Designed miniproteins, single chains. Designs and how they scored, part 90

Each design is a single chain, and the fold is of that chain. pLDDT is the mean over its residues in the fold that is shown.

## One batch from the design tools (miniprotein)

Design m3122
Fold by ESMFold2-Fast:
Structure m3122 (fold): chain A 62 residues (1-62)
Amino acid sequence: EPEYVIDDISGKKVPKSQAIKINKKDLEEFKLESTEPETEDNIVYVSIDSLADIMRERAEKL
C-alpha cells in the first residue's frame, strides 16, 4: 500500500514503509534536528536512509 510520509530530517516525501515513527525526545537523543511542528506525544517520522546517514556521519566525525 503506497502510503507516504514526510521525512523530518530531509523534508523528502518517502514511503511509510521506509520511515520510522520516533518520539521527538528520542530523536533529540541522537542530536538530530527536527523541524516538524509538534504532534501528539511529540511523534515524528524519519526515513531509515536519512537516520542512518546522519548517524554514520556523526559517528565518523567523532
Scores: mean pLDDT 64

Design m3123
Fold by ESMFold2-Fast:
Structure m3123 (fold): chain A 65 residues (1-65)
Amino acid sequence: GPLDDVINGLKTGDEDAIEKGVKELAKKFGADAALEISLAIIEGKETKDISAAINKIKDIVKKYS
Protein backbone atom coordinates (compact mmCIF):
# COMPACT_ATOMS: atom_id res chain seq x y z
CA GLY A 1 0.00 0.00 0.00
CA PRO A 2 1.04 3.68 -0.12
CA LEU A 3 2.57 3.66 3.40
CA ASP A 4 4.69 0.61 2.45
CA ASP A 5 5.77 2.41 -0.77
CA VAL A 6 7.05 5.37 1.32
CA ILE A 7 8.76 3.14 3.94
CA ASN A 8 10.44 0.87 1.37
CA GLY A 9 11.38 3.89 -0.77
CA LEU A 10 13.10 5.53 2.22
CA LYS A 11 14.97 2.29 3.05
CA THR A 12 16.15 1.77 -0.57
CA GLY A 13 16.48 5.39 -1.78
CA ASP A 14 13.70 4.85 -4.35
CA GLU A 15 12.45 8.42 -4.81
CA ASP A 16 9.74 7.37 -7.32
CA ALA A 17 8.24 4.99 -4.72
CA ILE A 18 8.34 7.76 -2.07
CA GLU A 19 6.61 10.26 -4.43
CA LYS A 20 3.92 7.73 -5.44
CA GLY A 21 3.23 6.77 -1.81
CA VAL A 22 2.99 10.40 -0.62
CA LYS A 23 0.54 11.26 -3.45
CA GLU A 24 -1.68 8.27 -2.54
CA LEU A 25 -1.54 9.15 1.20
CA ALA A 26 -2.50 12.77 0.31
CA LYS A 27 -5.60 11.45 -1.54
CA LYS A 28 -6.54 9.21 1.41
CA PHE A 29 -5.79 11.47 4.43
CA GLY A 30 -5.66 15.00 2.97
CA ALA A 31 -3.17 17.83 2.54
CA ASP A 32 -2.30 18.32 6.26
CA ALA A 33 -1.28 14.65 6.63
CA ALA A 34 0.74 14.81 3.38
CA LEU A 35 2.53 17.96 4.60
CA GLU A 36 3.49 16.32 7.93
CA ILE A 37 4.71 13.18 6.09
CA SER A 38 6.74 15.32 3.63
CA LEU A 39 8.37 17.21 6.53
CA ALA A 40 9.28 13.89 8.23
CA ILE A 41 10.86 12.69 4.94
CA ILE A 42 12.87 15.96 4.63
CA GLU A 43 14.07 15.66 8.26
CA GLY A 44 15.11 12.02 7.64
CA LYS A 45 17.12 13.04 4.57
CA GLU A 46 18.79 15.96 6.43
CA THR A 47 19.66 13.94 9.58
CA LYS A 48 20.27 10.61 7.71
CA ASP A 49 18.09 8.97 10.40
CA ILE A 50 15.76 6.96 8.18
CA SER A 51 14.49 4.81 11.09
CA ALA A 52 13.32 7.93 13.00
CA ALA A 53 11.65 9.25 9.82
CA ILE A 54 9.81 5.91 9.30
CA ASN A 55 8.57 5.94 12.92
CA LYS A 56 7.31 9.55 12.56
CA ILE A 57 5.50 8.70 9.30
CA LYS A 58 3.80 5.67 10.94
CA ASP A 59 2.68 7.90 13.85
CA ILE A 60 1.33 10.56 11.44
CA VAL A 61 -0.68 7.90 9.54
CA LYS A 62 -2.11 6.60 12.85
CA LYS A 63 -3.05 10.20 13.83
CA TYR A 64 -5.04 10.74 10.59
CA SER A 65 -6.52 7.18 10.34
Scores: mean pLDDT 86

Design m3124
Fold by ESMFold2-Fast:
Structure m3124 (fold): chain A 88 residues (1-88)
Amino acid sequence: AKALAAINPETGSIGVIPLGELKVGDKVVTEMGYEATVVEVKGNEVVTESENGEIATSVREGDEVITKFDATGQVVKVPLKDLVEAEA
């Protein structure tokens, strides 16, 4: 399924928002080669584990996506149009 990803520029970890159906265990790969696995889907929230082991929680608020990266404590807010394309 097609998805959008927010990238943490400090770690290379990604948070993911689905554009189609996404399920636990799906591997998401960005066009830049960053990878994450979906570990939980909670309504509007998607939790992913990046290849480096960092957990990210992403939620969509209108035309923006808020992603929290657990290991760094960083919270990034990215407009939908500025997210990178990904495949699951």
Scores: mean pLDDT 79

Design m3125
Fold by ESMFold2-Fast:
Structure m3125 (fold): chain A 102 residues (1-102)
Amino acid sequence: MLEERIKEAFEVVKKGVAEGKVLEGLAKAGAILAGLSREEAEEFVRAVEAGDKEKVAELEEKAEENYKKYEEAGYLEKIEEASKEILELARPAAEELRAAAE
């Protein structure tokens, strides 16, 4: 359950790194760890890019509700640990992007 969510978050980051879209991968991974499904995380990123404030608010509310359940289940430490590992995994690609940008 939570392990499946963490696995999905790692997969979207790895895909983002491989495709040169590390920031998009990180945004999707963060949304998944916050409580969204993989599909909902993709919707969230697209809604943010489109300026769709109603869809963003809807997905944020859903994430908050699921995150409360994670807190009640004692999963916050595992989520924090996964977040740290995801950031470390993305760091080389993010540094390359930053160097290429300016």
Scores: mean pLDDT 79

Design m3126
Fold by ESMFold2-Fast:
Structure m3126 (fold): chain A 60 residues (1-60)
Amino acid sequence: DTRLSLAQARQILRLAGKLTPERLAQLEAIARERGAISTRELAEILGVSQASVSSVARTL
C-alpha cells in the first residue's frame, strides 16, 4: 500500500512497543536499498496484518 519513510516506520515500531535494534537494522537496510519502507514489509517485521500497520500510519 503506502510507502513509509524510515522515521515513520520507526515511530510505528515505537508505538507498538516493538522497537528493537534488530528490527531497526532491518528497516535501515530496506531504506538504504529502496529509499522507503512499504506497509507490507513493516507488517512482516512486526508479525501483524498490513491493515493494522496502515491504520496506525494514518494517525501519523
Scores: mean pLDDT 77

Design m3127
Fold by ESMFold2-Fast:
Structure m3127 (fold): chain A 74 residues (1-74)
Amino acid sequence: SVEEQLKEIVDKINNNEPIDYSKYSPELQKIASMLLLVKYASPEDKEKVYQEALASLKTEEEKKNLEFAYSLLK
């Protein structure tokens, strides 16, 4: 499921493990890239970077996927 793939991506990011992007759709690759930007932002900028990423997404499904993944990000 998409939810299980998002959990896998977030686990890799949280553990500083490399992501095999070839396993994922372009849409999930985009979300993974956005999560990495949030992960590497300074603590004070994380929310701003996340909100900017969320605002850049065009579909309700993409936004929901990013919101779910962000909720699991450490």
Scores: mean pLDDT 86

Design m3128
Fold by ESMFold2-Fast:
Structure m3128 (fold): chain A 67 residues (1-67)
Amino acid sequence: KTVVVVYAEDKEEGLERAIETAKQQLGATEVEVVKAKTPAEAIKLGQEIAKETGKTTVAAPGGGLVS
C-alpha cells in the first residue's frame, strides 16, 4: 500500500513523524514524499492527490491525515 506524505518546506520537522505514522498506523509498504511551499498548500495538495489518485495521504506538519 502506497501512502503519500505532503510536507511544508518550512516545517520539515513533522516529515519524519508523518512517514512513521504512514508505515506503522496506515500500513504503508511504500511512502511517496511530496514537498509543498506552505502548510496550507500541503493540505490543499494532499487533498488533490487523494482525490485524483485515491491514495491515502498525510499532510505534515499542519494538516495531519488527509482523507
Scores: mean pLDDT 72

Design m3129
Fold by ESMFold2-Fast:
Structure m3129 (fold): chain A 76 residues (1-76)
Amino acid sequence: DVRERLRRLAEDVLGVALTDEAVELLLAWTGGDEHVLMSIVVPALLDWLASQPERPATISAAQVREVLAAIAATLA
C-alpha cells in the first residue's frame, strides 16, 4: 500500500504522527514518489517543525497544505 508506506517513511523521519488527510495530501502531491517525498517534502516539514514553539503531537492537513504551498511558491 503506497499510502501506508509514505506515511511510515514520513512519520519515521519527522517523529510525529500524520493525520489521514495529511497523508492523502502528501500522496496526491508526490504522486506516490518516495524520492520526491524524502528529498523535498520531508525536509520542508522538518523545517516547519523546527519553527514551532512547541512540538506538535500530529501534523494535520492544514499544516501540510501550508508547507506544500511554500514549496510550490519556491518552484514557480
Scores: mean pLDDT 81

Design m3130
Fold by ESMFold2-Fast:
Structure m3130 (fold): chain A 114 residues (1-114)
Amino acid sequence: KPQAYAVKAIRAYLEGNEDEARKYAEKAGVPFEDVKAIADALVDPSPENLERAYEAAKRLSEIPDLKELGEAVLAVIRAMRHEDIRSPEAQAALDEAGRAMDLIRKYLEEAEKE
C-alpha cells in the first residue's frame, strides 16, 4: 500500500538509513526530496524546514493514493508552525495533529505486517 511505503520511507530516513528511505519512497511513488523535507522538519522544526515540509506534504496530498497521509502530515506541520500555542487556532491545529499522528501510526503498523 503506497501510504505504508511512504511512512516507512520517512522512518528509515529518521533512523539514518538513506538507502532504505530511497527504496521505500520509490515504492510509494514519492520523490525522495519530499521524504527528506518532511523528516528534516520533524527533527528540526525551523521556519525554513517547516516551509519545505509544507510544500512536500501538499504535493503528497495531491496524489490520490496518498491524499489522507498527505493531509495528516499537513495537519502536523500546521500545528508546528504556530508561534503562540495558547491561541484557539494553535489548539485546534494540535488536536488535528494528534488525530493525524494516530493515522500515521496505523499506516506504519500496516506496513510492518506486509
Scores: mean pLDDT 77

Design m3131
Fold by ESMFold2-Fast:
Structure m3131 (fold): chain A 58 residues (1-58)
Amino acid sequence: AMEAGRKAVEEARRLGEQGAAASAAGAHDGEINLKRGNGEQARKNAEAGIAAGRESGG
């Protein structure tokens, strides 16, 4: 549970930032802002991942 939660946190955060870059790849002049916005979203999802992992294990 804790191990899965920690992995989910880092995975979600990293993928979120990379996903933002991919989404912005087609858009002009929106890449930096989209990456920043999705970075925050990724962090939020990471926290949810920790909670889900803990609840599932506990």
Scores: mean pLDDT 54

Design m3132
Fold by ESMFold2-Fast:
Structure m3132 (fold): chain A 86 residues (1-86)
Amino acid sequence: MSVLEINQIAEKIAQVGLDEGLSRAQADAVAARVYDILMLAKQEKITDLDDILKRVREALSRVPGVSPATIEKMLAVLRKELERLM
């Protein structure tokens, strides 16, 4: 997975949040957190999808005002993107 692919995935997940009614500030925070976790997974060679998704869930749950339902929708899209690339 390239840095470009990680950035594209982070932006795609943020767009799912925007479509679910997140503010631009919340969506920017989502993109940054997804990017950071995927970059860490690349650096540390973490290949367990469930471990990556758990880390993303924990990071997104710390973004103020993001509902659990919106987090699960974002994680479902993230799982599909990661399964395609990993």
Scores: mean pLDDT 86

Design m3133
Fold by ESMFold2-Fast:
Structure m3133 (fold): chain A 115 residues (1-115)
Amino acid sequence: STKDTAINYLQKAKTALQAGNYDEAVKYLEKAKKLLKSLDSPIPEEVEKEIDEYVQTFKENGDIFSLRDALVLSVQYKAYSKAVEILVLLVETKDPKYEDSVIEAIDYLIEKLKE
């Protein structure tokens, strides 16, 4: 299924990230994102603005808790491709301090997709 293929790409992204292969992790996340776009639910405009504000806060000050809140809100509204886009932002920093947080977020997204 589309969902199972997307989960497989998320697992491959996790494996690449654990190996320090940031560019490969981004490639697999982008493949998962394209598939998950077909499974997305519409987000209310006010919720989309709130997600965008959390992402902007992270871009300005590196607050990972803001990005976590953006990810959780995206998943809550079944905007799975947006959740993956948020993960790509962290992986593209190529900063190893974010590795565990990205891995936990990938595991969270996989669990929610299996529900």
Scores: mean pLDDT 87

Design m3134
Fold by ESMFold2-Fast:
Structure m3134 (fold): chain A 100 residues (1-100)
Amino acid sequence: SKEEVLKLLEEMRELLEELRELSRDDPLTVQFAEQLLAGVEVAEEAVRAGDLERARRILESMITMIDMFLEENPDLPEEVKELLERIRELAREAIRLIEE
């Protein structure tokens, strides 16, 4: 449902805010978290407008960006990696709900 997707997007937002706070001394990770937060905002707008296809594409893009960021930055703190992996899993779950 739209409400369940919006709830997952809100959970992603909360984790991204936590990531930004945790990474405040790492400008690359802060910038990445801000980019993903912008993606969540656009996805939320798409869901509210009923454009689930646009929301799905944004979420797929976010997953790709997270995968690339983790691969390019293998020395990230484990807490940061765990947060990004949790955000990625929420994005995958949101896509599953959209495709149902």
Scores: mean pLDDT 90

Design m3135
Fold by ESMFold2-Fast:
Structure m3135 (fold): chain A 65 residues (1-65)
Amino acid sequence: IIEGKALEPVVETKLGETVKIEIEAEGKKIVVDYTPLEVGEHEVEIGAVVDDKLVIAKVKLIVKE
């Protein structure tokens, strides 16, 4: 498991709107689509597989109506 860094550590969005979360690990930029299902503030771990390695980054997601 590789620790990634979210380029935007806090992301604001609306309920049901897909956001593109960018994470950087080992000089690579990875984009993950995330659609929030609950209103409020959530700390989420975003995972992506790159070169058979799991990259995880933490993001605070602020979801409005």
Scores: mean pLDDT 76

Design m3136
Fold by ESMFold2-Fast:
Structure m3136 (fold): chain A 88 residues (1-88)
Amino acid sequence: MEEKEKILEELSKLVDEAARALENGDYDTFASKLEQAAKLAEKLGDTVTANILRRLAEMAKDKTLSPLEREVLAALVHIVDAIAKLSF
C-alpha cells in the first residue's frame, strides 16, 4: 500500500499543477504534467485515466486548436482534477 499511496499523491499533485498551468496559458507545462500523471495512472493499473490524461496532453500540443476547443480542454482538465482528488 505504501507505494500506491505515494503514486496517488504524486498523481494528484501533477494534475493540480497541470490545471494551474492551463489557467496561465502554459500549454507546454500542462502537456508535460499530464504525460507524467498518465505514467503514474498506468502504474496504478488505471488505463482509462491514463488514456484520458494522454489525450488531453495531445490536444494541448495541437497547434490547430480553436479558442472553443481550448475551453473544452480546460473543462476536461477540471473533471480529471476532480477525479484525482476523489481518490483521497
Scores: mean pLDDT 71

Design m3137
Fold by ESMFold2-Fast:
Structure m3137 (fold): chain A 87 residues (1-87)
Amino acid sequence: MRKLIEEIIELENEVRKLKKEADYLAGQTSDEELIKEIREEVKRAESAVKGAFLFIHNPELAQEYLDTAREHIERAKKLIEEAKKKM
């Protein structure tokens, strides 16, 4: 349980950083569709992290939610790098 809580906190912090980067990029680029995709991936990651916390007493299910959150975080990061290349 302690390790799952630590992973949840780590991913919550990562999602917060991605939200800040997306907000910054929204002010720097006219590519509204790319910004929407970034925000959708960040939102899906946030929802998955919340799911992990809700199912913390089911470690296998909590881990599946954390794995899903990591997948969406990585997709958001790739889209953010693409947005930065257009600046």
Scores: mean pLDDT 85

Design m3138
Fold by ESMFold2-Fast:
Structure m3138 (fold): chain A 95 residues (1-95)
Amino acid sequence: SEELEKLYKEAEKNLDKEKVEEFKKKVERLKEIAEGVIESIERMLKSIFELIEKKKGLTEEEREELEKEIEELVKKAREGTKKGLLEEIRKLLEE
């Protein structure tokens, strides 16, 4: 959030009022896209988990290990999406 606040302050300093409002609207659209991507990844991973469980009949230990792996993948996807979002916002400021 601090990086995003810095980008908003940079926009307010370097752009006129109308361009600042356009920039903020584009940032909000990018945030919505980023959230949708994370939700899609989580949904896909849960579907894969259910498919594996149905096909193999997992033990309790195997289930716990797979759940932890899914949580780690979702965490990595969230961090990657956040980095990509900040890079796209910076490009918007440079245009």
Scores: mean pLDDT 80

Design m3139
Fold by ESMFold2-Fast:
Structure m3139 (fold): chain A 74 residues (1-74)
Amino acid sequence: MPELVDVKIEVDKESGNLTLTKTERVDGKLEKHVITSSVDSLGSLKHWVPEAVTDGTVLEATEKAAKAAAEKVK
């Protein structure tokens, strides 16, 4: 079973893109998975990080960061 080790969320305020980097331990090795999505689409993030999304914390933080980034680009 993959074990979630780390989740990093970065927001590019100029392009409005969200970059989620998920680090998992699979068969004793650390693997990094990166997904880039627009501010307007969080569906991909729900698919990528189901465990963190279930806790609600990462999803809420991502939505808040995306909204703040979009507001600053205005």
Scores: mean pLDDT 59

Design m3140
Fold by ESMFold2-Fast:
Structure m3140 (fold): chain A 80 residues (1-80)
Amino acid sequence: SEEERLRQAGEENLRKSANADLETLREEVERSELRVGEAAIDEALAIAEKLADPKARADWRAVAEELRERLATEGPVPLG
């Protein structure tokens, strides 16, 4: 049905948006930028849990945990 097609398209768009946000955070890790705060990491984890693919969720949870460990080792990021 058209309703099912729209639902599937909506889920695909949410997945792409979530992946784009998580890729931005991943690039921050690779560039060693100190702009990522704990709130952004928590948001990334919340977005990852909305992904339909369990492997994608696990992969992005790993990225978020890596960001969290990086913040802990590099020192406290100033609250803006």
Scores: mean pLDDT 63

Design m3141
Fold by ESMFold2-Fast:
Structure m3141 (fold): chain A 96 residues (1-96)
Amino acid sequence: GMEKLEEIVKRLEEILRRAREILKELKKINADESVIKRAQELLLEIEINLGLVKIILGISKLIGEVSDSMMEKAEEYLKRSEELLREIERLLEEAK
């Protein structure tokens, strides 16, 4: 229900926080400009996914329920963002 959707938002916020920390580290170690740019593109998709799930949460609060399709979509955005974070983590490992 609503609590699970709020938990997905919190998980996405944590993923975004971690992705931002990795981007900072890539800049600190003077990683290649192409690597930094790729990490920025992946980070932007995570930011968009979080925004979309926040819209789903807002609509769900207005109607007083979470539809199965909205929950499924929120879970898809979470899974996608977890994969994007793994790609960002791989970029950091390869830059070391």
Scores: mean pLDDT 91

Design m3142
Fold by ESMFold2-Fast:
Structure m3142 (fold): chain A 63 residues (1-63)
Amino acid sequence: SAAARRAAAGAGAAGGREAAENGDDVKTSQLKGGYAGRVAGESAGMSGAEGYRAGTEAGKQAA
């Protein structure tokens, strides 16, 4: 759903932003974003794989 995708992307962006603030590289921002997106996406009713992908994309953009 669109709501689940927004939740995953929002969590991913927050994770990527945190990694960037800590001085982590883009790859770390993507991984942290992906994990956060997976958790948020699953909570919102989407698959872990879809949440991870949305979170990874958002985490990369936030870095």
Scores: mean pLDDT 81

Design m3143
Fold by ESMFold2-Fast:
Structure m3143 (fold): chain A 92 residues (1-92)
Amino acid sequence: MKISATLYDASGNVFGELVDQEDLEKMVEETKLAVKTLFDAGYEQITIKIEADSEETAEEAAKKLKEFAQSMGYNVKVEVRGGTAVITITKK
């Protein structure tokens, strides 16, 4: 399994990338930490693009990130197509 996550601000600028991850849980946990750090720094919207080798892997990653965003009281939008998931998290 290989999975990557790219984090964008509201203007589409790239904050950072987690590339060629082989552990879904590690990628999700590192992405959660990055999201928390960015919101603590004063950002109000983060978009995460996940690219995985399967739709099932992309959906599982998106589900975990959606649950995390909802637990933090953020608005979340998820779009999954094939091995790509786009998760937009907005601070209330």
Scores: mean pLDDT 80

Design m3144
Fold by ESMFold2-Fast:
Structure m3144 (fold): chain A 79 residues (1-79)
Amino acid sequence: AEERLRKKIDEAVKEDSDKALNALILGDYETAIKYLEKAREKVRALLPELSPDEQALAERYISRIDERIKKVKEKLEKA
């Protein structure tokens, strides 16, 4: 059940995660933040379909994306 949810999240965010990674490689932190925020919203959109235990897992995924966004924003502020 948990593995199936992880795969569903990974598939839902794949395009946005790939675009964010490419932007980070190019030093385009603004575009990277944009695609990380889109990935976060795709995970958030799954919440109504999930059991309480699965919602907790999805919320942890969202928190990890938020930490990633924070670190990229810190790099942008130093530029």
Scores: mean pLDDT 81

Design m3145
Fold by ESMFold2-Fast:
Structure m3145 (fold): chain A 98 residues (1-98)
Amino acid sequence: MEAEIERLGEEMTDEAREAVKTGLSALAEVLKRLAEMAAKDPRTLPAVARAAKEISKLATPEVSSYATGAAVAALRGDAKGAVQNLKQAAETAEKLAA
């Protein structure tokens, strides 16, 4: 179980890192997918937390603040808080891309 969650976290973290390099629109799509994962299955929260933490290190301050909130909520097992912060991060990235 821990090994599968660790692998998912690694995959999502790599995808988040690549999206940040690609641009704000790609980052917004990854953030939306992380929110969908957290909403559908709270067991994914450790993987979501890892990816959100990586985004918080690499993204602009406006997106990074929400990504930090998402990581903290996910680490606490707060799926609703994680989803809300991820959606705000995605909306912020979309606004900056426009």
Scores: mean pLDDT 84

Design m3146
Fold by ESMFold2-Fast:
Structure m3146 (fold): chain A 97 residues (1-97)
Amino acid sequence: MDVKKAVDVNEAAGRVAREFLEENPEVRELAEKFDSPVSRMAGGYAMSAAIAAGREDRAPELAEDVTLATNVLLVGPPEKVKELQERMNEAQDETWK
């Protein structure tokens, strides 16, 4: 598995998640209020992967994007969860080409 390609996929998904949250500020506020060990772990893994790929300058942003996206998937309204997941999956698929 190419770790740099995996980071590219995560950055693409993170960017789409950030755009989604800008379009849905109420959902972003809900995600920012939610405190979860699962989302903290996901953000930590994203940060570690970025550092391992030599992208340590991007690690904090990627960690935040992954943490907030994970919180939406855990506590967001079902329709918004589905929309975010579909948009992230599409961005990941395009990057894996």
Scores: mean pLDDT 78

Design m3147
Fold by ESMFold2-Fast:
Structure m3147 (fold): chain A 61 residues (1-61)
Amino acid sequence: SFDELLAEARERLLAAGTPEEVVDNFVAMLRDLRAQNPSMSLEQVRAMADWALAEAERAAA
């Protein structure tokens, strides 16, 4: 689920025209955040990913 969330976010950000370096840094940041805060819910991680996806998709439109 978490890996699926990251894979989905990565592909959608790349499809929206986000530079690969920025996408890779964002994914790495989410992985590090989850590793340091294992009690963090998937809903919190999803909210951060959804915000970035919505922003990128809006910018691409």
Scores: mean pLDDT 75

Design m3148
Fold by ESMFold2-Fast:
Structure m3148 (fold): chain A 66 residues (1-66)
Amino acid sequence: AAKEDIDRAIELLKKAEKGEASEEEKKEAVDLILRAVELDAEEALKALEPYKEVVNKLFSEFNVSL
């Protein structure tokens, strides 16, 4: 479900913000965000709003767009 993907993504985003996330964990966060947005864009974007800066940084690092 979108909530499960969002919860896991937020956990990984917090690790990335602290510089503690591996490249694999960063890629997992990007993939989880893309899947959550595909399933429920309104819920995903609302939940991720506090982490928007980290999300944008990761998307830029992996050349990914919504």
Scores: mean pLDDT 79

Design m3149
Fold by ESMFold2-Fast:
Structure m3149 (fold): chain A 64 residues (1-64)
Amino acid sequence: MMPTLRQVVLQAMTELLNDPSVSQDELDAFGQRLSEIVAEGQRTGDVEAAHQRIQQVRDEVLSK
């Protein structure tokens, strides 16, 4: 099943919310970053680039 942009965002947020090492400040910053990436992807139509950026930012937060 191909994930929608919304599904990728929700999955990434859920993973961070379930990680006890992630602070509320980090969650807020991640949420703001996701909002910017989603808005840019919708404006350009480059949903694939938006998916890749979301995954990259998620991995950076989780790999601390």
Scores: mean pLDDT 77

Design m3150
Fold by ESMFold2-Fast:
Structure m3150 (fold): chain A 82 residues (1-82)
Amino acid sequence: SAKREEELRKLQEFLATHFNIEDVNDPLIVKLAEILLERNDWDWERAATAFLFFYNDERIVPKEIREGSKKDLLEHLIEVLS
């Protein structure tokens, strides 16, 4: 669906900017975006809002994960949100 492709692109750009990752098509960014969109009716603004809520919750993102590598942080988010 063209609408799903556009929503996915927008959320990938949002997440890549948030994590300061240059490659918008990074496989972990794509996977995280897909999971967030599936949970939020394929609405990128709702998905981005939900992401910020989860991201700022220390029970979901412990300090050691938050302060670690971006790869470990993204893999952790994918695991807990899947």
Scores: mean pLDDT 88

Design m3151
Fold by ESMFold2-Fast:
Structure m3151 (fold): chain A 74 residues (1-74)
Amino acid sequence: SPLEQAEAKVEEMIAELRRLAADPSATVDEVEATYAAKLEELAPLLAQLSESQRRAFLARLHRELTRAIRTKLA
């Protein structure tokens, strides 16, 4: 289902953001570029979900993005 596919893609994106956060050679620009590229891939799946489901996934992704960026700036 689109919900199951979106969940799998979101989990993959979170794992990649955490990997980049832990990688001392990865830059904030690389984190942001990876996030943007993966979000574009996720967009057609999110379009098939309810507004509340989309909001929940985007909130989780933004939380992990913010965490990754803060780790790079520390």
Scores: mean pLDDT 87

Design m3152
Fold by ESMFold2-Fast:
Structure m3152 (fold): chain A 79 residues (1-79)
Amino acid sequence: AMDAALLELARAAYQAKLAEAEKDPSLSEAMKRFLAVYAAAVARARALGDEERLREIERQAEEARKILAENPDVEILEG
């Protein structure tokens, strides 16, 4: 079964980040796009029932967020 605790943590983290993005007029388009991609990834993992993917998304999101905060004009590119 889907881990409800992990899903709730992911949702809470996403909502907190989204609220910060909405009230910060200096937040870059890249950071806003990142938050949208994060939300989409969480929704997809939830639909697939992929508990491990939810944890991986949160870990990768935290790493990417730090990079984008230091480089606000960078787009998220796949390697």
Scores: mean pLDDT 59

Design m3153
Fold by ESMFold2-Fast:
Structure m3153 (fold): chain A 58 residues (1-58)
Amino acid sequence: GACTDFADTLVEMVTDLKDLINDSQKEEVIEQAKAQAESEYGSECGDLAVEKIKEALN
């Protein structure tokens, strides 16, 4: 769905940046990605984006 596609895009962006940012910046980027997903598709989409990003980074 639209939320899942948006979350997958955020995962790719964060994953591409992970080698260029430190752990503190990584946390900030995850928070910003959550806020963007929440703004576009609601709080459940924000939670999904965080879950997918954490899964991809671990």
Scores: mean pLDDT 81

Design m3154
Fold by ESMFold2-Fast:
Structure m3154 (fold): chain A 65 residues (1-65)
Amino acid sequence: SKEEAKAYLEQKRAEVEADPSVPDTLKARFNALVDAALKIIDSGGDPERALKLVDEAYEALKKRV
């Protein structure tokens, strides 16, 4: 559901924000991406596409850090 997708996105945001090893600049970029994904869902876009974008960014961030 849209509610579940939004909850998942906010959980990923909180996880990245709570990680002290992630630079503030990357936290800001990830936050912006989550905001964009939430806007996609709110505008009636595909929640699965929005989740995939955030998951790909999250995986790249974790692999780097």
Scores: mean pLDDT 81

Design m3155
Fold by ESMFold2-Fast:
Structure m3155 (fold): chain A 95 residues (1-95)
Amino acid sequence: MEEGRKQLKEMREKLEKENPKRAKVVQLTADSILKIGDALDKALEKGKEVLAKTGDKKKAQEVFKKEADKLLSKANEENVKEIKEFEEKEKKEEA
């Protein structure tokens, strides 16, 4: 994870210097991946909390699935909106 973030940062800095628009696309893609990861991490922590309190693995899995479905749906909706807003802005700037 840390090595991947360092490589993405170095690639982004190079692209920003050579092609600012391309660098923005890379940043949006990275942000989208991070949002999905954060959603899964939050769902996993909620499942772990239930497991610690109840000792019931099945109940913990059900809570994880419910939270994951909810948070991933929200993350995907936000990602689609951000990409669409970026595309509309680029069209306006090129016109």
Scores: mean pLDDT 73

Design m3156
Fold by ESMFold2-Fast:
Structure m3156 (fold): chain A 82 residues (1-82)
Amino acid sequence: ASEEALKTLQEIIELARSNPDAEVEKKGNTLRIWVKPTPRGEELREKIIELAKSNPELEVKVEGGEITITFKGSEEEINKLP
C-alpha cells in the first residue's frame, strides 16, 4: 500500500476532527465522514473529496452529506492511523 495514501487519509481525518460541522469514523478499510449542510461543512466536504480523489489508492463515494473513502490497501494499515 502507498505511504502517500495513508498520509492523505490521516490529513482527511485531521480536517474532519478539527471541524465542528463534521464527524469521522474508521470502519474496516473505510473512512465515513458526515458533514452538516452548512457553508463551512460544504467547503470542508469539497476539500475532503479533492484530497481523496488526488490518490489512486482511495475510492470516494458521496451520498448527500456522507462521504465514504475506501482504501484499496490493507485494513491493518488504516488501523495504525489516529
Scores: mean pLDDT 78

